# Ledger of designs, part 15: designed miniproteins, single chains, continued (4)

Each design is a single chain, and the fold is of that chain. pLDDT is the mean over its residues in the fold that is shown.

## One batch from the design tools (miniprotein)

Design m12523
Fold by ESMFold2-Fast:
Structure m12523 (fold): chain A 83 residues (1-83)
Amino acid sequence: MSLRERAEELYREGLRLLREGKYEEAAKLFREALRLFREALGPTHPETIRALGLLAAALKRLGKKEEAERLTEEEIRLRQLAA
């Protein structure tokens, strides 16, 4: 299994948990997926940026507003760099 394939599996499982309202578990999987996507594809790849955005969304649901805001700002910057 490649780093990208593992990241995609974690990302899909994180999405399932996010839909179930399991935000702490979803955030954990999105953090790991983000780490692996950054390693495999780099920080500006669409898949990496999408994982970052979903991590921010999960953290907002957990009330971790300051961390979520920082990650949302990073997502916006990376999307501008990728465009």
Scores: mean pLDDT 87

Design m12524
Fold by ESMFold2-Fast:
Structure m12524 (fold): chain A 63 residues (1-63)
Amino acid sequence: DKAKEERMRRSIESAEAALATGDRTVLLAALRELEKMLEEATDPEIKERIREVIERIRRALAE
């Protein structure tokens, strides 16, 4: 589903933007959304990108 993949790609971009803010509340919301998307994603490239952003957010939150 191209529309679903496009929505996922846009959500990943939003999560990447959230990393630039350093706001814990925004990062926690982005993390929850990405974890849900990872469960639904079927495309390997999208899944890998989601995992990478999740790791970056978790790293930022661990500080």
Scores: mean pLDDT 80

Design m12525
Fold by ESMFold2-Fast:
Structure m12525 (fold): chain A 73 residues (1-73)
Amino acid sequence: SEAAKKKLLEDLKERQEEILEFLREKGVEEEELKEIEKLFKEAEKSGFSPEVMDKLAEKLNEIIKKLKERREK
């Protein structure tokens, strides 16, 4: 649904700072945080390009996986 896709991207834009702060608190490196911030800005500029959304999702999934692996110690 186009409406659901638009809502998701609006939610991501609104929560951009919250997500970055959360990841920083979890010990994600500043270089990775800058990449995520850049992808958020690129998504906004592109008007919801699937390619940019895929890159953002992939980067977030990689970080979440690393955080989960550290937690399972």
Scores: mean pLDDT 72

Design m12526
Fold by ESMFold2-Fast:
Structure m12526 (fold): chain A 103 residues (1-103)
Amino acid sequence: SLTASPASVSVAVGEDATITATASEPSEQIWWLFQRPGEAPRLLLSLGTERAPGVPDRWVGSGSGTTYTLTIRDVQPEDAGVYYPVDASRDPVVTGQGTTLTV
């Protein structure tokens, strides 16, 4: 299984937010997807730490094995939405329940 915690988080503009993905089995291919309301999900980070093109450096991935964290520093209103962990090492890929960020 793959789970994101917390299920929802609320922060003020300029605060930091942290989301943790926990996998039941080790993986080196945990990806983070981000979905704004009404939009399709887009790739944010691959391999736990590698930013997609155009992703600001205030979004930081870390972790290994079974535990991965996404930290959003200096949260802005446009960061509100759902963040999904994906285990891309599995076939089919496993998408965890998302975390809703409210700003």
Scores: mean pLDDT 77

Design m12527
Fold by ESMFold2-Fast:
Structure m12527 (fold): chain A 88 residues (1-88)
Amino acid sequence: MTSEEAREMARKLEEAAEEAERLARELEAQGRLESAEILRRMAELARRGAEELLAAKDDPEKAKAILERTMAELARLQREFAEALERE
């Protein structure tokens, strides 16, 4: 991973976090509280991942490890979100 790739991924994670927070507010207004809570957790994880990526942007191996861990955790939460949304 290059420094520029790390910066691009961090920007995408920040954008994803903002969208997740917006959607969480909309779902909460609809009474879909479990789905909203999972989206808030995803937003927090994405923001944390973006911050850590930016801090490690000049360390390619560390940046790659941070991205892989963040994406794996987001994938788990996405599955939980889909299941919660179908229940609500």
Scores: mean pLDDT 86

Design m12528
Fold by ESMFold2-Fast:
Structure m12528 (fold): chain A 58 residues (1-58)
Amino acid sequence: GLEEELRELGERYREARLAGDYEAAAEAAERAAEVAERLGDEERAEAARRLAEAYRSL
C-alpha cells in the first residue's frame, strides 16, 4: 500500500544520503512527498519536499 511505499522510499533516501548520492536522495524525497500527498498527510509531504529542495541545492 501507499504507507509501505512511503517506508521503502524512506529507506532509499537514507541509503542514498549515507552513500553521498545527493541526486538519488532528492529523487527519493520527491517520490515520498508525492506518496504522502496521496495519503492526505500534508505535513509529511511538505517535509519531504523541503528535503528534496535541500539536496537539489547541493
Scores: mean pLDDT 84

Design m12529
Fold by ESMFold2-Fast:
Structure m12529 (fold): chain A 108 residues (1-108)
Amino acid sequence: AAAQFTLDVTIRTVEGDRVAVSGEGSGTSGNVTASIEGEGVGSEGIGALMLFLRRALEAAQTAFANQQSASVEFVDPAAGASLRMEVSATEPATIASVDVTVEVDPPP
């Protein structure tokens, strides 16, 4: 089986909000919703995961500033990566910091 990953993401805003989402799939905290799906990122797909996270952060910054929803999808067949993130904000927010923890579950 392909390796699976779990992401824990904490976003802090200049406005004083702290939003935490955790796990594989989806999470909601405060005014932020994030849904993350991914497979095949193991050690060989880390570059694909990092590129996905960069794009997701850029989309989240824009969505938060504009009270919008954003969706980021990244597929890299060579790395065996298929990743998707959706984010939304109910009030305008400016991201001050983002902390990301990644755990990679090895194949059985």
Scores: mean pLDDT 59

Design m12530
Fold by ESMFold2-Fast:
Structure m12530 (fold): chain A 60 residues (1-60)
Amino acid sequence: MTTLEAEFKNLLSAIGGALAAIGLDPRAKVKVEGTKVTVETDASEEEVAEIRAYLESLSE
């Protein structure tokens, strides 16, 4: 299990990031706390890298 965290500028961007993470790994456990998104995933290292890159690209 890998834990990824990203912080966004506003709540709408955080929700967008959470939805994107679920889209990449539908089995991931995603928590949204204000502007902070935490993703817990059992995906492969390659998929984890993709999720991380996507979250970082969406975080302003």
Scores: mean pLDDT 76

Design m12531
Fold by ESMFold2-Fast:
Structure m12531 (fold): chain A 59 residues (1-59)
Amino acid sequence: SPLEELRRAVEELIDKYGYLTDEQIRELAERFGVSYETAKRIAFEVLEKKARENVKKAR
């Protein structure tokens, strides 16, 4: 689904740069055919998930 691919792309950008810009969020929204608001929400969800995973990492 477009949302699944968007989440993956967001995760890759955060892994590469450690952050996300609004410009990158807008580009992802256009690439995956979703609204900027949806892409921004997914981006913040991924950032929160990665913060939680850092605490829950199996070790």
Scores: mean pLDDT 77

Design m12532
Fold by ESMFold2-Fast:
Structure m12532 (fold): chain A 65 residues (1-65)
Amino acid sequence: MKESKAAMLDTAAGIVLAASDTGDVSPEEAARHAEELIKKVKELGYEPTPSVLARLEELRARAAA
């Protein structure tokens, strides 16, 4: 199901973003990976969770500094 796949990708994006908080990945790397996963969710016709989008934007801002 497209919905199930979109949910998995959205969850994976959240996990990648959380890994940045623990120092397992850099904010730049986490933002890049999460962006690719979120792009796939949108390509399937579903919206990412608002909290995942907000976290991605926060990490992009930190990576750009």
Scores: mean pLDDT 76

Design m12534
Fold by ESMFold2-Fast:
Structure m12534 (fold): chain A 64 residues (1-64)
Amino acid sequence: MRRVALVVGPDLAEAVRVARALARDEGYLAIPVPGLSGEEAREIARLLEAEGYEVEVRAVGREL
C-alpha cells in the first residue's frame, strides 16, 4: 500500500518542513498543498484513496 500525506496550511515553508519530516520519518509521499482548505484536501484524498492509496491530511497551525 502506498501512503500519501497532504500537508495544508497558509505558510508554505512550514508545510514543506512538515512534509519533509513525514517523508523522512514515516515513509509517506508527502505533498505540501499550501492555500488549500481542509475540505479541498479531503476531496483530493478521496480520489487518491479510490486509486488504492492510504491518505492522511495534516494541517499546519490547524487540525482538521
Scores: mean pLDDT 74

Design m12535
Fold by ESMFold2-Fast:
Structure m12535 (fold): chain A 55 residues (1-55)
Amino acid sequence: DVKKRFEEALKWPPSKRRQLMSAAGLDPRVGPDRERFDKLSDEEKKKALDEVEKS
């Protein structure tokens, strides 16, 4: 569940959360902006989460 994975990602250290935003093509300075992330497709969300979790 991509939503559950994102909720867990919000508990990550700030540096890793910024990496998630960057991987999703979002501005990392805004932080893990839930509204912006929610506008992405499930495929884009999964790809961003997979890239950061792999690191």
Scores: mean pLDDT 71

Design m12536
Fold by ESMFold2-Fast:
Structure m12536 (fold): chain A 91 residues (1-91)
Amino acid sequence: PTVLELSEKEKIVLEKANEVHAAGLAVQAELDALAAAGSLTDADLAAAYERLAELYEKAAEELEKAGAEEAAKEFREAAEELRRRAEELRA
């Protein structure tokens, strides 16, 4: 059989991790483009962190529904950190 067969819980954790990672790369590309143009602001950074935090929170909800409680907690903690960074940039 195939090397390493993932459980359904492991599959959803990997799926959600890949989703938020891909979103993070897309946001980073946007920020890099603004920086290259000399137009990147703290407001742009704050908005980017808030968008990522929302994605982590939604992923955490789906992980919790699937019974992946530990992974859901990690994703919520990541969302809280991102929101805190966004608030610091808006201050």
Scores: mean pLDDT 82

Design m12537
Fold by ESMFold2-Fast:
Structure m12537 (fold): chain A 60 residues (1-60)
Amino acid sequence: MSIEKLKELREKSKNEKVQKVADALIELYQGEVTLDAIAERVGMSKEEVEKALEELQKLL
């Protein structure tokens, strides 16, 4: 997925947790992205990150 797509999805969502996960994915895009890395960066549980990622996928 491109950085441009992640920025578009962030703007479409008004959910702050979903926006934080999208921002973390943009920052981690050039490296290995793991659920652990995203959860640590945004201060959420892995389950909360997975739910936010599912919401982002629905906005695609």
Scores: mean pLDDT 72

Design m12538
Fold by ESMFold2-Fast:
Structure m12538 (fold): chain A 69 residues (1-69)
Amino acid sequence: SLAEREEAARALPEEVREVAREVAEKLRKVGDAVDVGIEQGRKAKEEGLSEEESRQRFKDGIVEGGGEG
């Protein structure tokens, strides 16, 4: 879990903990981008679009969520 990863990071030297926090924040932002992709793909499926169109909406959502456009 995220909490277990945070606790493990606290056992590291201070300099390594700083790097671990930055990596965790970047991974969280990647997760947020994936969530946007999932929502866009789900909406496409609800609209009755093809599997290929739903996959494209998923990819577009990841780009949108990861780069703010």
Scores: mean pLDDT 72

Design m12539
Fold by ESMFold2-Fast:
Structure m12539 (fold): chain A 60 residues (1-60)
Amino acid sequence: LHERRRRVALRALEAQERAKSAEEGKKLAEEAARAEGVPARVEAREDANGRIVVTVTFDP
């Protein structure tokens, strides 16, 4: 990953740990991608244990 994508990934990981909901996690990760100017698709969900999972897919 180039440096900007790495920063987006780090912020997505932080959002995953800090977010209180899947919607909040997705919003934070999308905001990070926009701030870095990196095209990305963000998906977020809550698992069976209430843990937020954020997935970021970078565009080619």
Scores: mean pLDDT 79

Design m12540
Fold by ESMFold2-Fast:
Structure m12540 (fold): chain A 94 residues (1-94)
Amino acid sequence: IDEAIELVKKAIEYAKKGDLKKAIELARKALELVLELLKKETDPEVRYELGVAAGSLELAIDALEKGNIELALRYLELALDSLNKAKKLLKKLK
């Protein structure tokens, strides 16, 4: 999960700089990792937050592909928030 969080943070940074190609690449890699985590996770609350993160990343990628940086940043920030919530839930389960 930490790797996915770092990838989303980098995607936000590159999107803010206008490097949409790199932002899309990083967001797609983050989505791949989130979907892998979701396949292995059994806790329903963690699965919910990972699902929200995946959906938000898909919407962010679509917005980046269309050049809507403002909308993309909003969805990337929503994905980051959901991943941080999933991380907190995972720490509580340890």
Scores: mean pLDDT 80

Design m12541
Fold by ESMFold2-Fast:
Structure m12541 (fold): chain A 68 residues (1-68)
Amino acid sequence: MTDEEIREQLKKIYEALKAGKYEEAKKLMDELGLNEAEQLAALGAVAAAEGKDELAEEYAEKILELLK
């Protein structure tokens, strides 16, 4: 994947996350080769930014489980 292709995919991921389309964003992150922890971190950050604190905490807990 070229730097240009990565930039295009990151833009699509950001647009999907901003729109609340988390399943679409996850598919795009999988295509970009992000691991589970990286995907959960991105989802958690967007959830926190949108004021969905319980959802953000759920993603943070899943990351901690993956790091064990």
Scores: mean pLDDT 71

Design m12542
Fold by ESMFold2-Fast:
Structure m12542 (fold): chain A 70 residues (1-70)
Amino acid sequence: SWEKVKEYSEKVFEVINDYHEGKISPEEAIEKLKEIKEEVENDESIPEEVKKAMIEYLEKLIEKLKKELE
């Protein structure tokens, strides 16, 4: 569902926004992004190709945040 894709994208945006505003720690941001990734992986309403792209995007965001902590 496109509505579900938009909802997950909004959740990702909120996590990144909260992190940049100092409302959550980098570790909490990584944790929340991992939770969203697991939700996307288990959501049967999302087309497989879209799901794969979203998971790859989330993995890249998590990797970038981890690198910024070094």
Scores: mean pLDDT 83

Design m12543
Fold by ESMFold2-Fast:
Structure m12543 (fold): chain A 60 residues (1-60)
Amino acid sequence: SAEDLIEAGKIASELAKQGKSLEEIREELTKRGFSEAVVNAVLAEIEKSDKPLEVKELPE
């Protein structure tokens, strides 16, 4: 479980850096066989740190 959390966290962090949504990250983690509990825990952490560069100057 702890090892799964670490592995899922690394994958989720990598995907988040690529601009993947929480929805896409959930899908990838689930597809890789992580439990719903692990996926939810990892997504909760990412949600707190989400929008790393999303909100910026308004183009138009």
Scores: mean pLDDT 71

Design m12544
Fold by ESMFold2-Fast:
Structure m12544 (fold): chain A 69 residues (1-69)
Amino acid sequence: SLEELEKQLRETAREAGLPEEVAEELIRAAKEGDYDRIDRLTVRALIESGDAEKAERMGRLALELAELT
């Protein structure tokens, strides 16, 4: 569900120590179908967190959210 994907995205960002705004902007980009922005925000998540596994997970969740909206 959309709600579960948003929850997972916010939780993963928190676990990665990222600002709340990163998850919220990814959710917005996904809902708008803005794939370029999803890519840029995923790269930002990688750079700011230094956690490749969590950044990849956030990107995948955002792409899945985009497919449902």
Scores: mean pLDDT 87

Design m12545
Fold by ESMFold2-Fast:
Parts: structure tokens; C-alpha cells; sequence
Structure m12545 (fold): chain A 60 residues (1-60)
């Protein structure tokens, strides 16, 4: 239904945003060197991405 489609599109949008943020932080690490706060943030974003991808796989 339309609700399932809207939820799927929202999850895809969130996943794409998280991928973009991870790539931006990876670029910052490459440019500026190691920062434990950036590494911790990247790990949080990867965990959130994995959670959303798992949720997306459970949609009917």
C-alpha cells in the first residue's frame, strides 16, 4: 500500500543521508588526520545504517 511505499522511501532516504555523512567524515579523516571523536561518530552512523537496512528488509 501507499503507507508501505512511503515508509520504504523514507528508509531509503535516511540510509542515503547516513552514507553521505559517513563519506564526509571519512574525507575529513583523510584530510585532517585521526580524530577519535570522528571515528566514534562514524561507528554510530554505521550502526544506525545497519539498523535501518535491517528494518527495510522486514517490510512486506
Amino acid sequence: GSATRQRLLRLIGEILRLIGEILDLDRELARNGYDPAIVARMEQLRAERARLMAEMRTLP
Scores: mean pLDDT 85

Design m12546
Fold by ESMFold2-Fast:
Structure m12546 (fold): chain A 72 residues (1-72)
Amino acid sequence: MAEIEADLAELEAKDPESAELARRIVEALEKKDEEELRKILEEMAKIRSEKFGIELGEEHKKKMEEMVKEAK
């Protein structure tokens, strides 16, 4: 997807470690791998909560849970 590819390239330039997580998400979405997507989103929510505080972690966790339930 063009928009995801552009964001991924920008992220890779700033933070290659975060870019690896983003690539894993894109790969899981392409393969429709619900299990991997769920695991990656859970890891992302935890990392975001630690960096930005619980506020963002809770919001992201709800979004993640909705996405997983829609996929199922």
Scores: mean pLDDT 63

Design m12547
Fold by ESMFold2-Fast:
Structure m12547 (fold): chain A 60 residues (1-60)
Amino acid sequence: MTLEDFINSLTEEEKKKLLEEYDKLVEEYKAGKPFTEEDLELFERTAPVVTHSILEEAKK
């Protein structure tokens, strides 16, 4: 199973939660929080889900 297959197996609620978590992390970074190794790993993990969710929302 690929990463894309895994992402597509997530529910709409799970994808929305990840998108909100990502947006919150970006806002905290803009507020002066330094970007850490843990933040980078989170971005790498969530970025494909976030972009996929945005593209799916754009199709509506």
Scores: mean pLDDT 66

Design m12548
Fold by ESMFold2-Fast:
Order: sequence, then C-alpha cells, then structure tokens
Structure m12548 (fold): chain A 82 residues (1-82)
Amino acid sequence: SKEELEKEILEAYEKAQALLDELAPYMSKESYEDAKARLEELRKEALEALKAGDLEKAKKALEGLKAAVYALEENKELIEKS
C-alpha cells in the first residue's frame, strides 16, 4: 500500500542517516556532506513520487536508499573488524 511504502522510505532514510552519522568520524567532511545530500535527495524523490502516485519511481528511489543502507553497513563492519 501507499502507507506501507511511505513507512519503508522513511525507515530506510532514518537507518541510512544513522549509519552515516556513526561513520562520520571515519570520513572526510566533504564525503559526509556529499553522502548526506544524496540521502536527502533520494528521500525527497521517493516522497514526491509517492505523493504524485508514481509508485514505480517511488520504489526505485527506495531501492537507492536500501542500497545506501547496505553499503554503509558493510563499511561499518569493515571498520569494526579493523
């Protein structure tokens, strides 16, 4: 449903931002700001598409957020094992 998709978008964004904040001490300020801006862009794109009824575009942006979560979790694990 639209409500379930909105929840997934918000949860994926919040998780990605939290992971990015945990990784902030291990990255340059420029890299952090670029990553943050990209997450905000994906969240905005997903929510605007959802509001417009473009479910395909909303799902594509959500997949971008989920991919960011995966990449950030992998980076966190690599740092924690070092």
Scores: mean pLDDT 86

Design m12549
Fold by ESMFold2-Fast:
Structure m12549 (fold): chain A 71 residues (1-71)
Amino acid sequence: SKLEKEIEELERRLEELEERIAELERELAETSDPEKRRELLREMMELGVEEVELAVKLVILKKEIEKIKKE
């Protein structure tokens, strides 16, 4: 179904975001330069917001599929 395809796409995007955040966390741990640390933290904050937005959308879509299955 279209909803199942949207869920798969959102799950893929969440995995990509989680991997990117993990990469930034690794770089942050290895970086002592204040300017680079600020840039990494800024990117992590932006990706964190996107992760929350996608996670919420995924929960809503999964609940919609469960409602359809119960009918």
Scores: mean pLDDT 84

Design m12550
Fold by ESMFold2-Fast:
Structure m12550 (fold): chain A 56 residues (1-56)
Amino acid sequence: MSEEEEIERVAERLKKLIDEDLAKGLTRNQAVTRAAKRLLDEGVPVDLVERALRKV
């Protein structure tokens, strides 16, 4: 599996988590921070999360 494919999957997860938090009334900055922390807590590498954030 290519790095680009992994980045796309992480970006899709980030976008979904961000959209859910935005629907709850959080700001974009709060939603992005929470989504990133959740993925890091799940063991996703920091580099992948950083690259995925550029796509959302």
Scores: mean pLDDT 81

Design m12551
Fold by ESMFold2-Fast:
Structure m12551 (fold): chain A 115 residues (1-115)
Amino acid sequence: MILIKAGEAATLEVKGIEPDADGYHALGNLYYAQGKYELAIKYYEKAIELEPSAAIYHNLGLTYYKMGKYEKAAEYFEKAIELDPSYKAAWENLAKVYKKLGKDEKAAEYEKKAA
């Protein structure tokens, strides 16, 4: 995330002007870094409405994981790999989330695909 892009998007919101997808993604990343996960989700969802990307879906998955919402985290990591099957971090985090859900066989399957 470029901090300037997040600042620009915040300024546009204050002025009642809609930021672009990159601006919303940057705002999501800014709030995630501050531990404000509900605000991070809000801005990531706005970014996805404008332009879906594997990176934004992965960041939504990480945010839900931080909140202990493992089923939702799995859904978003799955969306990331559906959009970009080469997004290794999403496969690794899917394995991690299925371990948290007690689904060890499914976790092992995703670990193998991450390698």
Scores: mean pLDDT 82

Design m12552
Fold by ESMFold2-Fast:
Structure m12552 (fold): chain A 98 residues (1-98)
Amino acid sequence: LEELKRELLELLREAVDLLIELIKKEVKDPRKRIAEILRLIGLLLDAELYLKKVTDEELLKKAIELVKKAIELAKKGDLEGALAALREAVKVLKEGAK
């Protein structure tokens, strides 16, 4: 359980770092860029809070797969797809957090 939580937290941070870099490349409007980065930071904070309460190993594994998908999409330059996958991962964690 704690090993899965550490893996997921590490993957979440990697996904957010990649998405920030992708937003910097793709989003030309400075106001939209800042807003999207702030939304990403909010998603990470929410995920970290939910993760502390999750005890379901199956939900943790599902969240890990969704974050891995977000990372792969971000590496391919699919900002919209990567954000959707990351939001779905956070939604899964919220569901598992009581």
Scores: mean pLDDT 84

Design m12553
Fold by ESMFold2-Fast:
Structure m12553 (fold): chain A 59 residues (1-59)
Amino acid sequence: SKMEEAIEFAKEYILSHKDLSKEEAFELAGKRVASLFDLSEEEWKELLKKIKELAEELL
């Protein structure tokens, strides 16, 4: 699904940019996903929650 692909993309982005702070990684991964994936408002809210969790776990 688009949601699963977006989550995978965000995870790979964060893992490729471990030099970033958690806040920077969250912001930049979010911007990249927004530019690449056409998500609904509801899907976007859920995705932002997941991206934040990934940044906190991986950095």
Scores: mean pLDDT 78

Design m12554
Fold by ESMFold2-Fast:
Parts: sequence; structure tokens; C-alpha cells
Structure m12554 (fold): chain A 58 residues (1-58)
Amino acid sequence: MEAARAAAEAAAGKRAEDLTDEQIAAIGEALGVSPETVRRALKREGQAGLVRLVDRAA
């Protein structure tokens, strides 16, 4: 969870396309969701989507 939060916060200043597949997979594993769910959130709501995924996982 801490690593996923740190990654989401670091991604707040980055574009979704700048995140690697490995970073997306790591966030998904830490939150217990699929990498596709992480990509979907980024595509729809950008960094706000990542924050909401972290909040839902808490």
C-alpha cells in the first residue's frame, strides 16, 4: 500500500503515458486490482483516477 501511494503521488505530476507497464502492474498488485483497472482509471480521470483507486483499496 505505501509503495502504491508513493507511486500514485509521484505520478501526479506525470502523464499517464509516462508510466511504465511495470509501474502500472506494481500499483495494481499493491492495490489488489488488475493492471487494466489502473490503466482505465488513468485514461478516464488521469492522476485523480489513481488517487481514487488508492482510496477504494483502503
Scores: mean pLDDT 66

Design m12555
Fold by ESMFold2-Fast:
Structure m12555 (fold): chain A 62 residues (1-62)
Amino acid sequence: SAREIYEEGRKILEAGEFKPSEEVLEVARSIGRTLRELGDRWEEYLRHRAEGAPPPAPVPLK
């Protein structure tokens, strides 16, 4: 889950010499939430990538 990714990242950073700022943690939370909201689209993209197929063309914006 997105939360597990966030927690794993935080543990790795805390275990090292580098200590993350609140800004870095805020970005990690934003990424986790975005992945959750885009779950279906993100999963489809990863599936295509795993099969070696090219990603679908971006939808043109008006």
Scores: mean pLDDT 60

Design m12556
Fold by ESMFold2-Fast:
Structure m12556 (fold): chain A 58 residues (1-58)
Amino acid sequence: SREEILERLRERYPGLSEERLEEIVDIAEGLVKVGAAPEELLEPIAEMLADAEYKYAS
């Protein structure tokens, strides 16, 4: 679920704001909703986006 994904992202990327984590999940959900990615890639996409943000502290 969205809540479980957010909990895992908070644990892995404690330096990212709650607002930014929610935006990242929203982007991943949007990609799945419009058919740009399959549902099973929602969490991997969110993790990839969060990892990129976390590495650059932005």
Scores: mean pLDDT 80

Design m12557
Fold by ESMFold2-Fast:
Structure m12557 (fold): chain A 74 residues (1-74)
Amino acid sequence: SSEIEKLKQAVEEFLQLLRDSLEARGYSREQILTHLRTIGESLVRRMEEEGLPKEHIEAVREVIEEFLREVEAE
């Protein structure tokens, strides 16, 4: 749906901004991965606690996992 696509884009943009901020501050790739994973897990947990639709939660989880894989592969 349009809502899921916009949510996925927003999460990806947020993760990219966070990554760029951490890189600018001199964090290592391993430190960046740890921070992104922690924030991503917190976001998913909050969505579950708020009772958001399963499809939205799964879409966000997929975006986070893919983003982390891309960072790790660099």
Scores: mean pLDDT 88

Design m12558
Fold by ESMFold2-Fast:
Structure m12558 (fold): chain A 66 residues (1-66)
Amino acid sequence: EGEKLVEKARELVELAERALESKSYLIAEMYALQAASLARKAIELGLEKEGKELLERAREIYEKAK
């Protein structure tokens, strides 16, 4: 359950990083926002360490993309 959210959030963070490297800023923002949403849900389910790390990575990508 929560582990699946962490896996999906990590996948979205990686997609956002690749989009950022390609200067596809809108796509990077979209993936980062989706990753952040899943990371927050993982935190609520008790996966606080993994969720916070992914949320921070997503936030960093979002800030760089805008």
Scores: mean pLDDT 83

Design m12559
Fold by ESMFold2-Fast:
Structure m12559 (fold): chain A 74 residues (1-74)
Amino acid sequence: KKEEINKYIEEARKYVDEAEKLSPEAGRQARAIVLDGEAKAISYYIQGNYDEALKYAKEALDRAREIYEKVKKE
């Protein structure tokens, strides 16, 4: 559903903000990934392909989280 897609993207943006606080470069990389994932999720949602839309939203969250956790450990 649209609510699930929005939730994943909002959580992904949260990780972007936290990564940026620790490393501006990591934040920029995470932001680019989330923007790409959001654009793809919206595109698939408009096409009625909800499974792909949810997949890209979830991947954006997972990748943003990974960048945050990596930079937090360094």
Scores: mean pLDDT 83

Design m12560
Fold by ESMFold2-Fast:
Structure m12560 (fold): chain A 60 residues (1-60)
Amino acid sequence: PEYIGKNAKEVEEELKNQGYFVKVLDSSSNKEEEMEKYKKTKKAVLIFADNDIVKDVVIL
């Protein structure tokens, strides 16, 4: 995927500039729990990172 392997801060900045609400989370975070937390936020994107490297991206 386009964002996997990139620096999480750079991806966050890019998506924020496009008008997304961005949350950067540790890759060990519970994905389902975090998705539920932000599911009502318009244009929400969750970035899961390990040592600032993007491992997964969820667009809500």
Scores: mean pLDDT 81

Design m12561
Fold by ESMFold2-Fast:
Structure m12561 (fold): chain A 70 residues (1-70)
Amino acid sequence: PEELVARADELEAEADKSYEKGDYETAINKYREAVRLYGEAAAQADPETASRLIARGKELADKMKELEKK
C-alpha cells in the first residue's frame, strides 16, 4: 500500500495548494481521489495503519464537504 499512500499524500498536497488559490473545484476533485486511495490502502493494511488511513480520509471528506458549500 506504500504506492497508494504516496499518491494520496501527493494529491492531498496538490488539493491544499488549489484550496489556498481559491480553486475549490480542483481541490475537491483531488481530495476525493486522495480519499479513495487512502481507503484502498487501508483495505490492504494492518489494523493500526488502516485506522490511521481511514481517519485521514475522513478528515479530507469533511474538508471536501465544506468546500462544496462555496
Scores: mean pLDDT 80

